Designed miniproteins, single chains, continued (5). Designs and how they scored, part 68

Each design is a single chain, and the fold is of that chain. pLDDT is the mean over its residues in the fold that is shown.

## One batch from the design tools (miniprotein)

Design m18484
Fold by ESMFold2-Fast:
Structure m18484 (fold): chain A 61 residues (1-61)
Amino acid sequence: SHMEKKGEELLWKKREEAGKRVQEEMRRRGDVSGEESEELAQREIRRATEEARREVEELLR
C-alpha cells in the first residue's frame, strides 16, 4: 500500500542517517575498539528503527 511504501522509504532514509552518525562519531573518538564500534552501530540502528516507526505511526493518523 501507499503507507507501506512510505514506511519503507522512511526506514531506509533513517538508516542512511544513522550510518553517517556512526561514522562521524567514530571519526571524533579516534580510538574506538571493535566492541565500542559495534555498540555504537547497534545503538544508532535501534534509534533509526524507532524513529521510523514513530513517523510512520504519525502518518497513519
Scores: mean pLDDT 77

Design m18485
Fold by ESMFold2-Fast:
Structure m18485 (fold): chain A 59 residues (1-59)
Amino acid sequence: SAAAKEEAKREIYERSKELIAQGKSREAAKVAMEIGKKAGLSEDEVQEEMVKAALDVLS
């Protein structure tokens, strides 16, 4: 559902932000892809949320 996809995007963003801040970028990518696959997100949608998280950690 649309709601499940929005929840997955938020989870990807929050978990990626936490893991990237810890220097665990590889783990962040694996976790984000797994959440995205389970929720039916495209790789591009997963990458978009990960990029947002990385930019927010760096700023």
Scores: mean pLDDT 85

Design m18486
Fold by ESMFold2-Fast:
Structure m18486 (fold): chain A 60 residues (1-60)
Amino acid sequence: MDHEIDGAMARIYAALGRLLHSKGDTEEAIELLEKGIEIAERAGDEELAEELRRELEEVR
C-alpha cells in the first residue's frame, strides 16, 4: 500500500532530476535523484534504488 506510493514518488523525483539536468541545473538534479533513491530504499524496492543510483552516476 504505502510502499507502492513511495515507489511512484521515487520515480517522479528521478524524472524531475533528469529534467533539471537537461536544463543545465545539475546540482538540483543530483539532489532530486538522491531523494528518489532514499524513497525507493524506504519502499524496499532495491531494484528501483539500483536503477536510480545508476542514473545519478550518469548525471554526475
Scores: mean pLDDT 77

Design m18487
Fold by ESMFold2-Fast:
Structure m18487 (fold): chain A 79 residues (1-79)
Amino acid sequence: SLREKIEAFVEREKARIDEDPDSAESKALYERVTRPQVILAQGLETGDKELQERGLRELAELLGVPVEEVRRLVEEELA
């Protein structure tokens, strides 16, 4: 699922960063993971196709997968 891929990405990145929640790296990781998801969610809630496509592209770049894979995972979670 999309959630599992995001969780796996976060787990890999946290393994490379000190477990200090106050670190700039931990804050940057949280923002980097959260931003594409917020954009996608706003696009889905408002029916804005351009915003949906932007969120999907940014999330695909974050996860290092094709945008079509992210789109499929999102569709599976919304079905």
Scores: mean pLDDT 78

Design m18488
Fold by ESMFold2-Fast:
Structure m18488 (fold): chain A 84 residues (1-84)
Amino acid sequence: MFPSEPLPEDYVLPKEAKEKILEAEIHEGLGLIAEALEMKELALEHYEKALKLYEEVAEKYPEALPLIEKSYKETKEKIEELKA
């Protein structure tokens, strides 16, 4: 079954939450690169994936919401700009 090992003293967030945040950050970065290359559709796809990952983290780990709120807002703003 699930591991029952104690959490380390430097524990902040579950590893799964950190991995999802990292994936969201990667997609946000790829979106910025695509936007700089004027590849609007590719940028939109990456920003939308990042936004969805941030939403999943916020849903499963609401404590992480304050940590990702800025990135969530920035990503959402980029999507809105590109859709216009």
Scores: mean pLDDT 77

Design m18489
Fold by ESMFold2-Fast:
Structure m18489 (fold): chain A 92 residues (1-92)
Amino acid sequence: ISFMAGQTALAKGDYETAIKHFEEALKKDPNNAGAWRNLGEAYEKQGDYEKAAEYYRKAIALAPENRSARENLAKVLEKLGDYEEAERVRAA
């Protein structure tokens, strides 16, 4: 399954392979909040904080109760200098 292959690649630090697998998983199931969150994490590890924030927002839209995705978004927003939005995201 592309999702599990993506998680394995992410754990090994192979972020390009992880991104490819999570994108494939999302083509089959675009409502997989976990895949959006993991895609965000892969981009965050590559230093692409803008893309990371975009994908974390998608994960939160699908699963608003997911505190892990909100905390990841808040941390990335702090890296981008958006401290006000980071505080709002954590408070929600």
Scores: mean pLDDT 84

Design m18490
Fold by ESMFold2-Fast:
Structure m18490 (fold): chain A 91 residues (1-91)
Amino acid sequence: GPEERRRVLEEAARKAEELAKQLKDNGYDPDFARLVENIARTLREEEDPELAAAIGLIGASMLLVTAKNQGDEEFAKGLEEIADLLAEALR
C-alpha cells in the first residue's frame, strides 16, 4: 500500500544520498553527484509516492546509461540498486 511504497522510497533516498556522498568523497564529477542528490530530494519531497518513484526511476535510469557508457561499474551498481527499489515501489 502507500505506506509500504513510502518506506521503499525512503530506502531509495538513503541509497541515493550515500551514493552522492561516495561520488563527492572520491572526487567524481560534481554534476553527477548533484543529479543523484536531486533524485534523493525528489523521493523525499514529492508528496505523490507514485510520481516520486516514476521521476526518480527516470533519473536513475538516465544516469545509469551514462555510467555504463563511461565504464564506471561502481556508479552503475549504485544506480541499478536505486532503480530496482523504485521499480519495486511502482508495483
Scores: mean pLDDT 85

Design m18491
Fold by ESMFold2-Fast:
Structure m18491 (fold): chain A 62 residues (1-62)
Amino acid sequence: DLKTLADLLLDASTVAKGEDSKLLEQVAEALKQGDIDKAKALAEKLKNESVRNGVLEGLEKL
């Protein structure tokens, strides 16, 4: 569910630091709009490799 994933990413953004916090908020917003391609492009910019891989895997399973 796009909304559930977006809500989880917003929660993750509150504990993330620096640019990754803003990128997670932007990914969540793109998912709320149904724009999976934009969400993937934003997720690829995440600096934390573990977070980036987790988000991209979540998007692939949608």
Scores: mean pLDDT 78

Design m18492
Fold by ESMFold2-Fast:
Structure m18492 (fold): chain A 81 residues (1-81)
Amino acid sequence: MSEEEIEVEIEISLAQMEVSILKKILPEIEDEEFLELVEKAEEYVKKAIEAFEAGDLEKAREYAKKAMEYARKARKLYEEL
């Protein structure tokens, strides 16, 4: 793998881990906005993986960044609940 491929794979893995942690909290949260943000984060993780598998590293990185943005918003909202 190229250095760029390794970096993108790490970014995707970090986003996957964050979403996994948030999904463990889901059964304790009934906030609609929190649920929507977690769903969007998971959707972008899936898109990042698809782009990475297709060799589109630029899109993979963009989607991984979006996934992390939604995950961070969900975490912040959880802290404010």
Scores: mean pLDDT 82

Design m18493
Fold by ESMFold2-Fast:
Structure m18493 (fold): chain A 82 residues (1-82)
Amino acid sequence: SMEEIEAVVEAMNAVHKGDQEAVAEHSKTHRGVVVATAALVSPETLRKVLPALSREDIEAILELAKSLNLEDVAKVVEEYLK
């Protein structure tokens, strides 16, 4: 539905803006969208959103980054998890 598509876009926008509160809220309902979008943002934006996410979601971003060979993203996540 259009309503679901709008919710997905809002979740993606929250990640792109580095809005920690909005990212934390959207991760509860649209986990896959938040994880996928986080893997595609700049390292600077990713560092901003990581504190808003659960360890499970952060580990999912790392697995996705390794699967897609996104070296910069994987490095940022690995550094955060230490």
Scores: mean pLDDT 89

Design m18494
Fold by ESMFold2-Fast:
Structure m18494 (fold): chain A 55 residues (1-55)
Amino acid sequence: TMEERRRLAASSERGRLEQEIEDLEKLIEAFKDDPLAVALLTKRLEEARARLAEL
């Protein structure tokens, strides 16, 4: 059904965002000595967390 397909799409998006958040946290630690990289990665992390919270 269309509802089942929508739920599967939402589940896939959640998994993608969870993985993106984990990857971004690891990148922030890897680039901790680069304040510009940390600032950009932190902004991406906040955006990903906000999107996950809306699901």
Scores: mean pLDDT 80

Design m18495
Fold by ESMFold2-Fast:
Formats: C-alpha cells, sequence, structure tokens
Structure m18495 (fold): chain A 67 residues (1-67)
C-alpha cells in the first residue's frame, strides 16, 4: 500500500540521516554498507517490491554520499 511505502521511506531516510550525523558528515564505506543493509531490512519488513526497495536505497545512498 502507499501508506506502507511512505512509512518505510521515512524510516529508511531516518537511518541514512542518523548514520551521516553520527559520522560527523563523513560516513565510511563500512558505515554506508551497514546503513544500506538496515534500509533493505526495513523495506523487506514492510513488504516492498524490488523496484520500491531500489528507489529507497538510491535515496538513502544519496544522503550518505552527499553528507
Amino acid sequence: SMAALEEARKKALEIARETARKAGGKPTDQDIAEALARVVEVARSYGLSREQTNEIVAEALKILKEA
């Protein structure tokens, strides 16, 4: 459902922002990998499709790399 997608996206982006914040705006490759693994688990727990998961992962990665 749209509500599940919105909730999953919110949680995923919160993970990315929190990871960037804890790393002082300089997340390591390991920090990024661990954050993306958490993002994928969030998407899976909400039953998102592969395409929806890919979109959320791309948004999270942008936050982590542009931190």
Scores: mean pLDDT 84

Design m18496
Fold by ESMFold2-Fast:
Structure m18496 (fold): chain A 89 residues (1-89)
Amino acid sequence: AEELLEQGKKALEEGNYEEAMRLFDEAVDRLLKERPDDVEGIREAANLMGEAAEKAGDVTAVNHAIGHILRAVALELERTDPRIAAASA
């Protein structure tokens, strides 16, 4: 995930917003699968994807980034709220 974040930040700095969005999306997906406890890292990657999407004017990609942020919030709530983490009532 770190390499994808570094590549994405470089693409964002260079104005390659479409490439930056793709790299940040891959970074979020990898973090969700390999390090779901890294909620801050997932939020950072999702926020960077949203920034790139806004600069590109891509509303669909902005909505996708919002979905990633909501997933990170859900993971944090699952950790802190036993009602969300519980398998049964």
Scores: mean pLDDT 73

Design m18497
Fold by ESMFold2-Fast:
Structure m18497 (fold): chain A 73 residues (1-73)
Amino acid sequence: MAEEYLKKGKEYEKQGKFDEAGVWYSKAGDIYEQEGDLEKAAEAYLNAARSFYKAGNVQKALEDGKKAVELRE
């Protein structure tokens, strides 16, 4: 469930494991998007993008940031 994936993202973020946090936030976004909750999907993708930037994973940060923007159109 997407809520559990958000929880995992938060736990990894607290540990300073930002790349892992980004992965779990991105997965939560994918599930929310599949369920049609576009606002929660966009928020999850933004959290993933922020986490990937902190990890230095610029490519994944840009990918998830783009997904978040597209869902708010």
Scores: mean pLDDT 84

Design m18498
Fold by ESMFold2-Fast:
Structure m18498 (fold): chain A 55 residues (1-55)
Amino acid sequence: SSELERMLEEALRAVQEGADAELLLRLLYKETSEKFGEEAAERAVREFRRRVAEL
């Protein structure tokens, strides 16, 4: 949970600094799926999209 939250926060910070949100979404899904499983990856991607929309 704490590592997954860290990964999510790092990806969001990169978007705020001008990185491609679609690329980061793909990388976040891939890494989260490999480390924590597909259900966790789906939750992380939904949360990422929500937070990006609030920027």
Scores: mean pLDDT 83

Design m18499
Fold by ESMFold2-Fast:
Structure m18499 (fold): chain A 82 residues (1-82)
Amino acid sequence: SREEVLRQMIEQLQELLNDPTATIDHMLALVEGMLLLARQHGLEEAAELFSEALEKLKKAKTTEEAREILAETLEKLKELLE
């Protein structure tokens, strides 16, 4: 279901953010995968959030900056759960 896919995405993003060794490349790979998954399931709002996050991540210079982008994305993604 839509809710199950969104909850899975939230869990995976939270797990990555809890990993202090995660690199920007790991974050990019995860977000690219989530964007594709969101598009495949017709989750337009989630796809838009991941697309925006992906563009911001490509410009990030530090893991700290990248983590802030993903933390904001996570909070917005949680708002999509009713």
Scores: mean pLDDT 86

Design m18500
Fold by ESMFold2-Fast:
Structure m18500 (fold): chain A 62 residues (1-62)
Amino acid sequence: MAEKARKLLEELRNSEESDSEIRVKKLKEALKKAGIDAEVDVKDADSVQEAVGKLVELANEL
C-alpha cells in the first residue's frame, strides 16, 4: 500500500498542473488507486491540499 500511495503522490507532484480541475481529477484517481475512497473531500481547490496530505499520511504511516 505505501509504495502505491508514494508512487501516485510523486506522479501528481511531477505531472501536476496549476489548473485546479486537473489536480482534483488526478488526486481523485490517485486516492482511488491507493485504496482511499474517492468520496474524500477533493471536489474543489481547497480540498486538493487535504487530498495530498492524506496521500502523504498514508504513504508515511505504513
Scores: mean pLDDT 58

Design m18501
Fold by ESMFold2-Fast:
Structure m18501 (fold): chain A 110 residues (1-110)
Amino acid sequence: MIKITQTPKSVEVKEGEKVTFNGTASEDVGTDVRWYKQKEGEEPELLISNVSTLEEGVDSRISASGSGKNFSLTIENVKKEDEATYYVEAFDKETGKWYRSEGTKLTVLE
């Protein structure tokens, strides 16, 4: 069973700034890595699959990268609409399951 750690736990940024979230897996997870956005009262939205593949309909200000154990999600030109909890999931080939980080709460200051 892999463990996924995400930093920071919470972050506050101003509109127009850049923010990066970092995820670290306890073991090498290959390319089966996804990033999600969860707004209060809404279903989780898949943003990124296969480490860096931007999903259809997702804002092009969002990008992701990583390899091995270390992965990041970046949002450029942050908007108030980006305020949400962001989290990473990675697939564990030994258990056949996806494991999720606790995520990062993003607050956007106007």
Scores: mean pLDDT 87

Design m18502
Fold by ESMFold2-Fast:
Structure m18502 (fold): chain A 67 residues (1-67)
Amino acid sequence: AAQALDELVRAIVHNDKERALEALRRLGYDLPEDATLEEIKEKFSELISQILTDALDRAFARREAEK
């Protein structure tokens, strides 16, 4: 999971569309193989925001709900 995210970041930095798509698939996102690098970057930005928000929300929500 975390490793696939790191691979995605590296692929985007190198403009390696093929590796970026492979990393996205490992993260559970299936984009078309002909997707543009720009679309991949936008999806990645949304994914990072979602993962970070979800991770923080889960950590704080779990703590707040703790008995």
Scores: mean pLDDT 72

Design m18503
Fold by ESMFold2-Fast:
Structure m18503 (fold): chain A 94 residues (1-94)
Amino acid sequence: SPVEEARRRIDELLEQLEAELKKTTDPYEALGLISRFFGEVARILRDLPREQALALFDETSERVLKIVEELYPELVDEVKAIADTVRRHLLARL
């Protein structure tokens, strides 16, 4: 199904993001990686039906925040702001 394919692609991107976040010590680079990740996720999700796209985005955002809380707890509020901005733009395109 298209939603299952999107989930698999997002899972792969999430594994790559977590690995890259563990290798960097620069919070600025970490935010750049997270911003690019959410942009790629939004591109995957824009081709899905609205309800499925939003549900999968929200699930993915929660997973990213959990990783950020463990690796870069100081960035949690900034990452939430990034996710909210991307979600708003995604919602406008669905």
Scores: mean pLDDT 89

Design m18505
Fold by ESMFold2-Fast:
Structure m18505 (fold): chain A 80 residues (1-80)
Amino acid sequence: TKYLLQVVKLLSELKELAPDAKSEIDEAIREIVTAIAQGDFEKALKITQETIDKLRSKYSKNAKVQEVLAQIEKLLEEAK
């Protein structure tokens, strides 16, 4: 729930590092926020993971993008 809002913030930061992916990231943020508002936690996680996988492939040589993606992945996997 609340950590998905942190994921949305990190995705917003990715738009500054990868402006070419802005429309794709904006679309993912809209879908994630809508899923959270509807209480569909499973859908929000799925959209987040699919977005990370796609951006990781496209920006494999961009160290800053990879760093932010790693932070999002930790938020999804850690129970801390």
Scores: mean pLDDT 79

Design m18506
Fold by ESMFold2-Fast:
Structure m18506 (fold): chain A 63 residues (1-63)
Amino acid sequence: SVLDELVERARQLEAEGKTGLEIGKELLPIAKEKGISPREVAEALLKAGLDEAALGLLRVALD
């Protein structure tokens, strides 16, 4: 699914040393293009244990 691909991308970015905010800035435009809400992406990231990425994405979405 698109959510699984976004989670995989977030894991790769975290492994590269990207911050949660940097990951959020990269994932948010992709989620919007695919019609997925920031909440659904954040919930998928949290379930995968990517807490910093989830928080970063929500911060970017709320600003």
Scores: mean pLDDT 86

Design m18507
Fold by ESMFold2-Fast:
Structure m18507 (fold): chain A 90 residues (1-90)
Amino acid sequence: DDFARLREALANPEEMEKNFKTVSEYVKEAIEKVDKLVEQNKLTPEQRQRVARLVIAGILLATSYALQGKLDEAKRFIEEAVKEAEELAK
């Protein structure tokens, strides 16, 4: 469960800090891609809300995987959320 994974992460502060730094970089890249998507496609407020909700969900899921040390999976889930956002913007 998520609480068990969180407790394990808290027991190793150095690994937790490194993993958060890495996932923060993935999140920054995703936000930059989404900003370009919004600007290029001139999304309506409703479309922006749908895109934001999806990307936030992807970030939260990716953070859960990063806490488990699964950084490749974290990156994959963020990238998939961005791709799904691109489809919603069409």
Scores: mean pLDDT 78

Design m18508
Fold by ESMFold2-Fast:
Structure m18508 (fold): chain A 72 residues (1-72)
Amino acid sequence: GSMVEELFRRALEAARAGDEETALRLLREIMQLDPSRAGEVTDELGTAAAIAGHLALARALGEVYREFLASL
């Protein structure tokens, strides 16, 4: 819904800026609201972080996704 879309836009901005705390928090919120999109959102955020040069953040986003999958 529009809430998930708003959170995703903010998460992309955070990922591009290297704001790890905000990007990880928003990813977790999106996964709680729409679990079916967890993989898609993680991939897009990780790609955005990596393109911006924030490789540690891209890795951390992948860790959050792995934790999410382990909780299923």
Scores: mean pLDDT 89

Design m18509
Fold by ESMFold2-Fast:
Structure m18509 (fold): chain A 67 residues (1-67)
Amino acid sequence: MKEEKAIKAAKEEAEKLGLDGELVERGIRAAVVAGVDLPTAARATMRSLGASEEDIEKIVEAVEKAY
């Protein structure tokens, strides 16, 4: 439940930033399944998608607030 809230928060924040929320959700879920923690999974996914450091921090903050 907390994990799902964090993933949804990341997706919603990504959509606000004009990013593909579905790709962000899929990337975070894949990393978490591989054993990566949610904030690290969000940061790694956003970097892989070419997001700016400012956008990465906004997504990670949204995840940490929901987690």
Scores: mean pLDDT 80

Design m18510
Fold by ESMFold2-Fast:
Structure m18510 (fold): chain A 73 residues (1-73)
Amino acid sequence: MEGKELAEKLREAAEENLKLAESLPEPIRKAVEEAAELVKKAAEAAEKGDLEEAKKLLAEAQKKAAEGIAEAE
């Protein structure tokens, strides 16, 4: 049940990040929302057993969050 456990944790993380985004200004808010959507896609990939795709989507989520922070600076 490796993929299912990962998917559950990723969905929780995405939900927490979306709640955090509500208190953030643009452009950081948009970047966090986009990153959370990528984490949700990673959770779906993990549930399907595609752990490689899940890792790729998580890396994209991290890049999106970093871009939002850099743009705000």
Scores: mean pLDDT 77

Design m18511
Fold by ESMFold2-Fast:
Structure m18511 (fold): chain A 55 residues (1-55)
Amino acid sequence: REELIEEIMEKYKVSRETAEEILREAEVLARAFGYEEVREGHLNLAYTIVEMSKR
């Protein structure tokens, strides 16, 4: 979990707080699509959702 947050921070150049939001959204998306594990596609979609909500 901590490792994934650090990967999100590095990849998307976001704060830890934003990375936590992205991870939470990605976990929801993964479950909605029937996956137990977060994939890169879920992270990319979660990033888009979080950024759209901030504007």
Scores: mean pLDDT 77

Design m18512
Fold by ESMFold2-Fast:
Structure m18512 (fold): chain A 61 residues (1-61)
Amino acid sequence: MEELRKKYKEEALKMYKEGKTVDEIIDWGNQKMVDAAQAGDYETAKAIYEGLLEALREIKK
């Protein structure tokens, strides 16, 4: 699921570049993780979490 992690990282960074706040990006990522987990897709939920963390580290540097 490396491709999903990279996808969600890139989407989060794109949202930030487009003027979304960090809080809006976190809310978006949390909703995507909850949706995946409720569907029983824990691999996707983990990939979203990891991608979001990588994006937030990039933004905070």
Scores: mean pLDDT 81

Design m18513
Fold by ESMFold2-Fast:
Structure m18513 (fold): chain A 87 residues (1-87)
Amino acid sequence: AAEEIRRLADEVLERTKDSPSGRAVAESLRKAAEAFEKGDYNKAASYLTAASIHAVALEIEGDTEGARFVREAVLRASKLLDEAIKK
């Protein structure tokens, strides 16, 4: 799960062409993965929320495809988080 979230962070960087907003999303996803590994699901959820906010910035900057991918990446990461807390 954490490695999957880190993979999503790397894919965000690639798809956003290493833009400042893309880097902010990737850092938020990496922090979410770290919180996930520590079992701190509230912090993980908080970092996923931060990543979602940066998707709005990407859209304003004209990176519509990057923004779309970020929303899908956050949704996938949120699914992984939900599955972990249902134990």
Scores: mean pLDDT 80

Design m18514
Fold by ESMFold2-Fast:
Structure m18514 (fold): chain A 55 residues (1-55)
Amino acid sequence: SMHITIYVSEEADPEEVVQLAKEVAEKYGLPLTQVSVIRVPKEELNGEDYRVEVE
């Protein structure tokens, strides 16, 4: 089974994070239950707004 992890900044707006998770779920054709969100320091994103990992 496919699971997606989204890494976002600790400074990211919660409403924008929820919308991002929904968009990623729709893009990959998965239910939201197969999408996890992890908040990290923005320095760990190497200048990106978020990082997606597919498992």
Scores: mean pLDDT 82

Design m18515
Fold by ESMFold2-Fast:
Structure m18515 (fold): chain A 70 residues (1-70)
Amino acid sequence: MPLLKFDFSNLSREEIIKFFEELVETAKSDSSIPEEALAELEKALEAVKKGDLETAQEHFQKALQIAEAS
């Protein structure tokens, strides 16, 4: 399936940050997730913290693409 996007407009900034923090924590504990995908998730979290939702979405999409290829 093509990459799924999430709609940030229905979530508060705090909820979006928490969502990415939980994804990064889960990815770190899951050895099946490639390091490159984890790095992209961490970049997405940094972008969300800066308020750059477009950049965050691009990094999240990249992480999913890497995970699907692995």
Scores: mean pLDDT 73

Design m18516
Fold by ESMFold2-Fast:
Structure m18516 (fold): chain A 92 residues (1-92)
Amino acid sequence: GLVEEIEKLGKKAIEALEKGNEEEAKKYLDELFKKAVEAFKKGDKKAMETAIRELEKIIEKAKELGMEDVALYAEIKLGLVRIMLAVLKLEE
């Protein structure tokens, strides 16, 4: 399901960062964000909460490695996913 797909993309993003491949990490961040948008459209709060956790892990790893551009890129996506999740919670 979407939870497992998001977790897999998060792991791939971290592996790319550990290899020093910032462009590959951004590619997996884009794919993860697309899955978070799909979760939002489906009302899948669990998948969205998973995306938030994976984005937080990626931000922490990017900051640890001094990859400030990737960290900022992921922080923007995290902010958008948090807003989308808040919208779903208000519509209950």
Scores: mean pLDDT 89

Design m18517
Fold by ESMFold2-Fast:
Structure m18517 (fold): chain A 58 residues (1-58)
Amino acid sequence: PSKEERRKAIIESASVYAKAMGETVIARMEGSKEEAEEIAKKKMEEADKREKEILEKV
């Protein structure tokens, strides 16, 4: 892969985590602590899996 493709993949993976964090904050503000914790765990696990897929692609 090119240096540009690798850089783009890193930025894309960072964006996935940023979105997951935003959704977690919203869940904490609008929902219960228990529901927010479960959502946070699920969203972070999905983000970790997605990051691996993105980085493996390059």
Scores: mean pLDDT 76

Design m18518
Fold by ESMFold2-Fast:
Structure m18518 (fold): chain A 62 residues (1-62)
Amino acid sequence: AMSETERLMELMREGAEAYKAGDLETAIRYFTEAKRLAEAMGDEAAAEEAERQIRRVKELME
């Protein structure tokens, strides 16, 4: 079974891969799930990083 930390890393990795592939909507979905999980875990630094990635992707979608 995947731990919360492993799941968080997987969501961030999937978001980054979607971003590299140009799948901006998919990238936002994964980073949004990562942010929610990080917030549920109380991991403020991870939640802030996920939010930065969401903002970066949204700037490209305009």
Scores: mean pLDDT 86

Design m18519
Fold by ESMFold2-Fast:
Structure m18519 (fold): chain A 106 residues (1-106)
Amino acid sequence: MERREELVRLLREAARLAEQAARAVETEGMEKGKELAREALALLSRAAALARETPELAGALTKAGEAAALVQRALDLPAEQREEAVALLREAARKAEEAARLAEEL
């Protein structure tokens, strides 16, 4: 099983969903953005589980954890804090993409 390939795929998909969540907050509202953010969080949780099984992936695990924390912070925000939610989700997307790059460099 190529766990690294699956990990990279999950992390990039999570980054894409986090960016889509930020876009949805801006264009469709907080409820739609939070739906996509929950999907991103689920993928980050799966990625973290895979990374925990491989010591070489410790760097990717750390960045995936940082991304998950940012998504969770966005999910905890009330509907009126749209700008803060967008900023957190975009930072989460950047961290997830960074985690994917670290996993690819093994």
Scores: mean pLDDT 86

Design m18520
Fold by ESMFold2-Fast:
Structure m18520 (fold): chain A 56 residues (1-56)
Amino acid sequence: MSPAEVRALLLALGLSPAQAEEAVALLEAGRPAEAAEFLRSTLSEEQLRAALAALS
């Protein structure tokens, strides 16, 4: 999945542009575990599940 697609998904889930860019930057840096923890702390359980389902 491209960084642009991930960013668009996160924005659609209600994240701010700054939060979406931070998550994408972590993924591009090869830090998917840190990106996942950031999303876990920022999103609700249902939003996180929707994001993970869309990314799989």
Scores: mean pLDDT 76

Design m18521
Fold by ESMFold2-Fast:
Structure m18521 (fold): chain A 80 residues (1-80)
Amino acid sequence: SPIVEQLIAEARRTLAHARELLDRLEKEKPSGFELDVFGLHIIALNATVLAAEKAGAPQDVIDELRAEVDELEKRYRKLR
């Protein structure tokens, strides 16, 4: 399904962007504002993965995306 492929691609792009942002935050002392903004990125990422799942993306792909989000959430929690 073209919409499923688009949603998976969007989730992967959002993940890549979130990783880049988190790498920057880990290298510098983040402000509370920067941490709050990153929290919004995690919310958006979870929403995108949920949209892909509801649209019928393969479970193996969803499991991979969720594992990647969990890794980012664990790293994010260490900065708070």
Scores: mean pLDDT 87

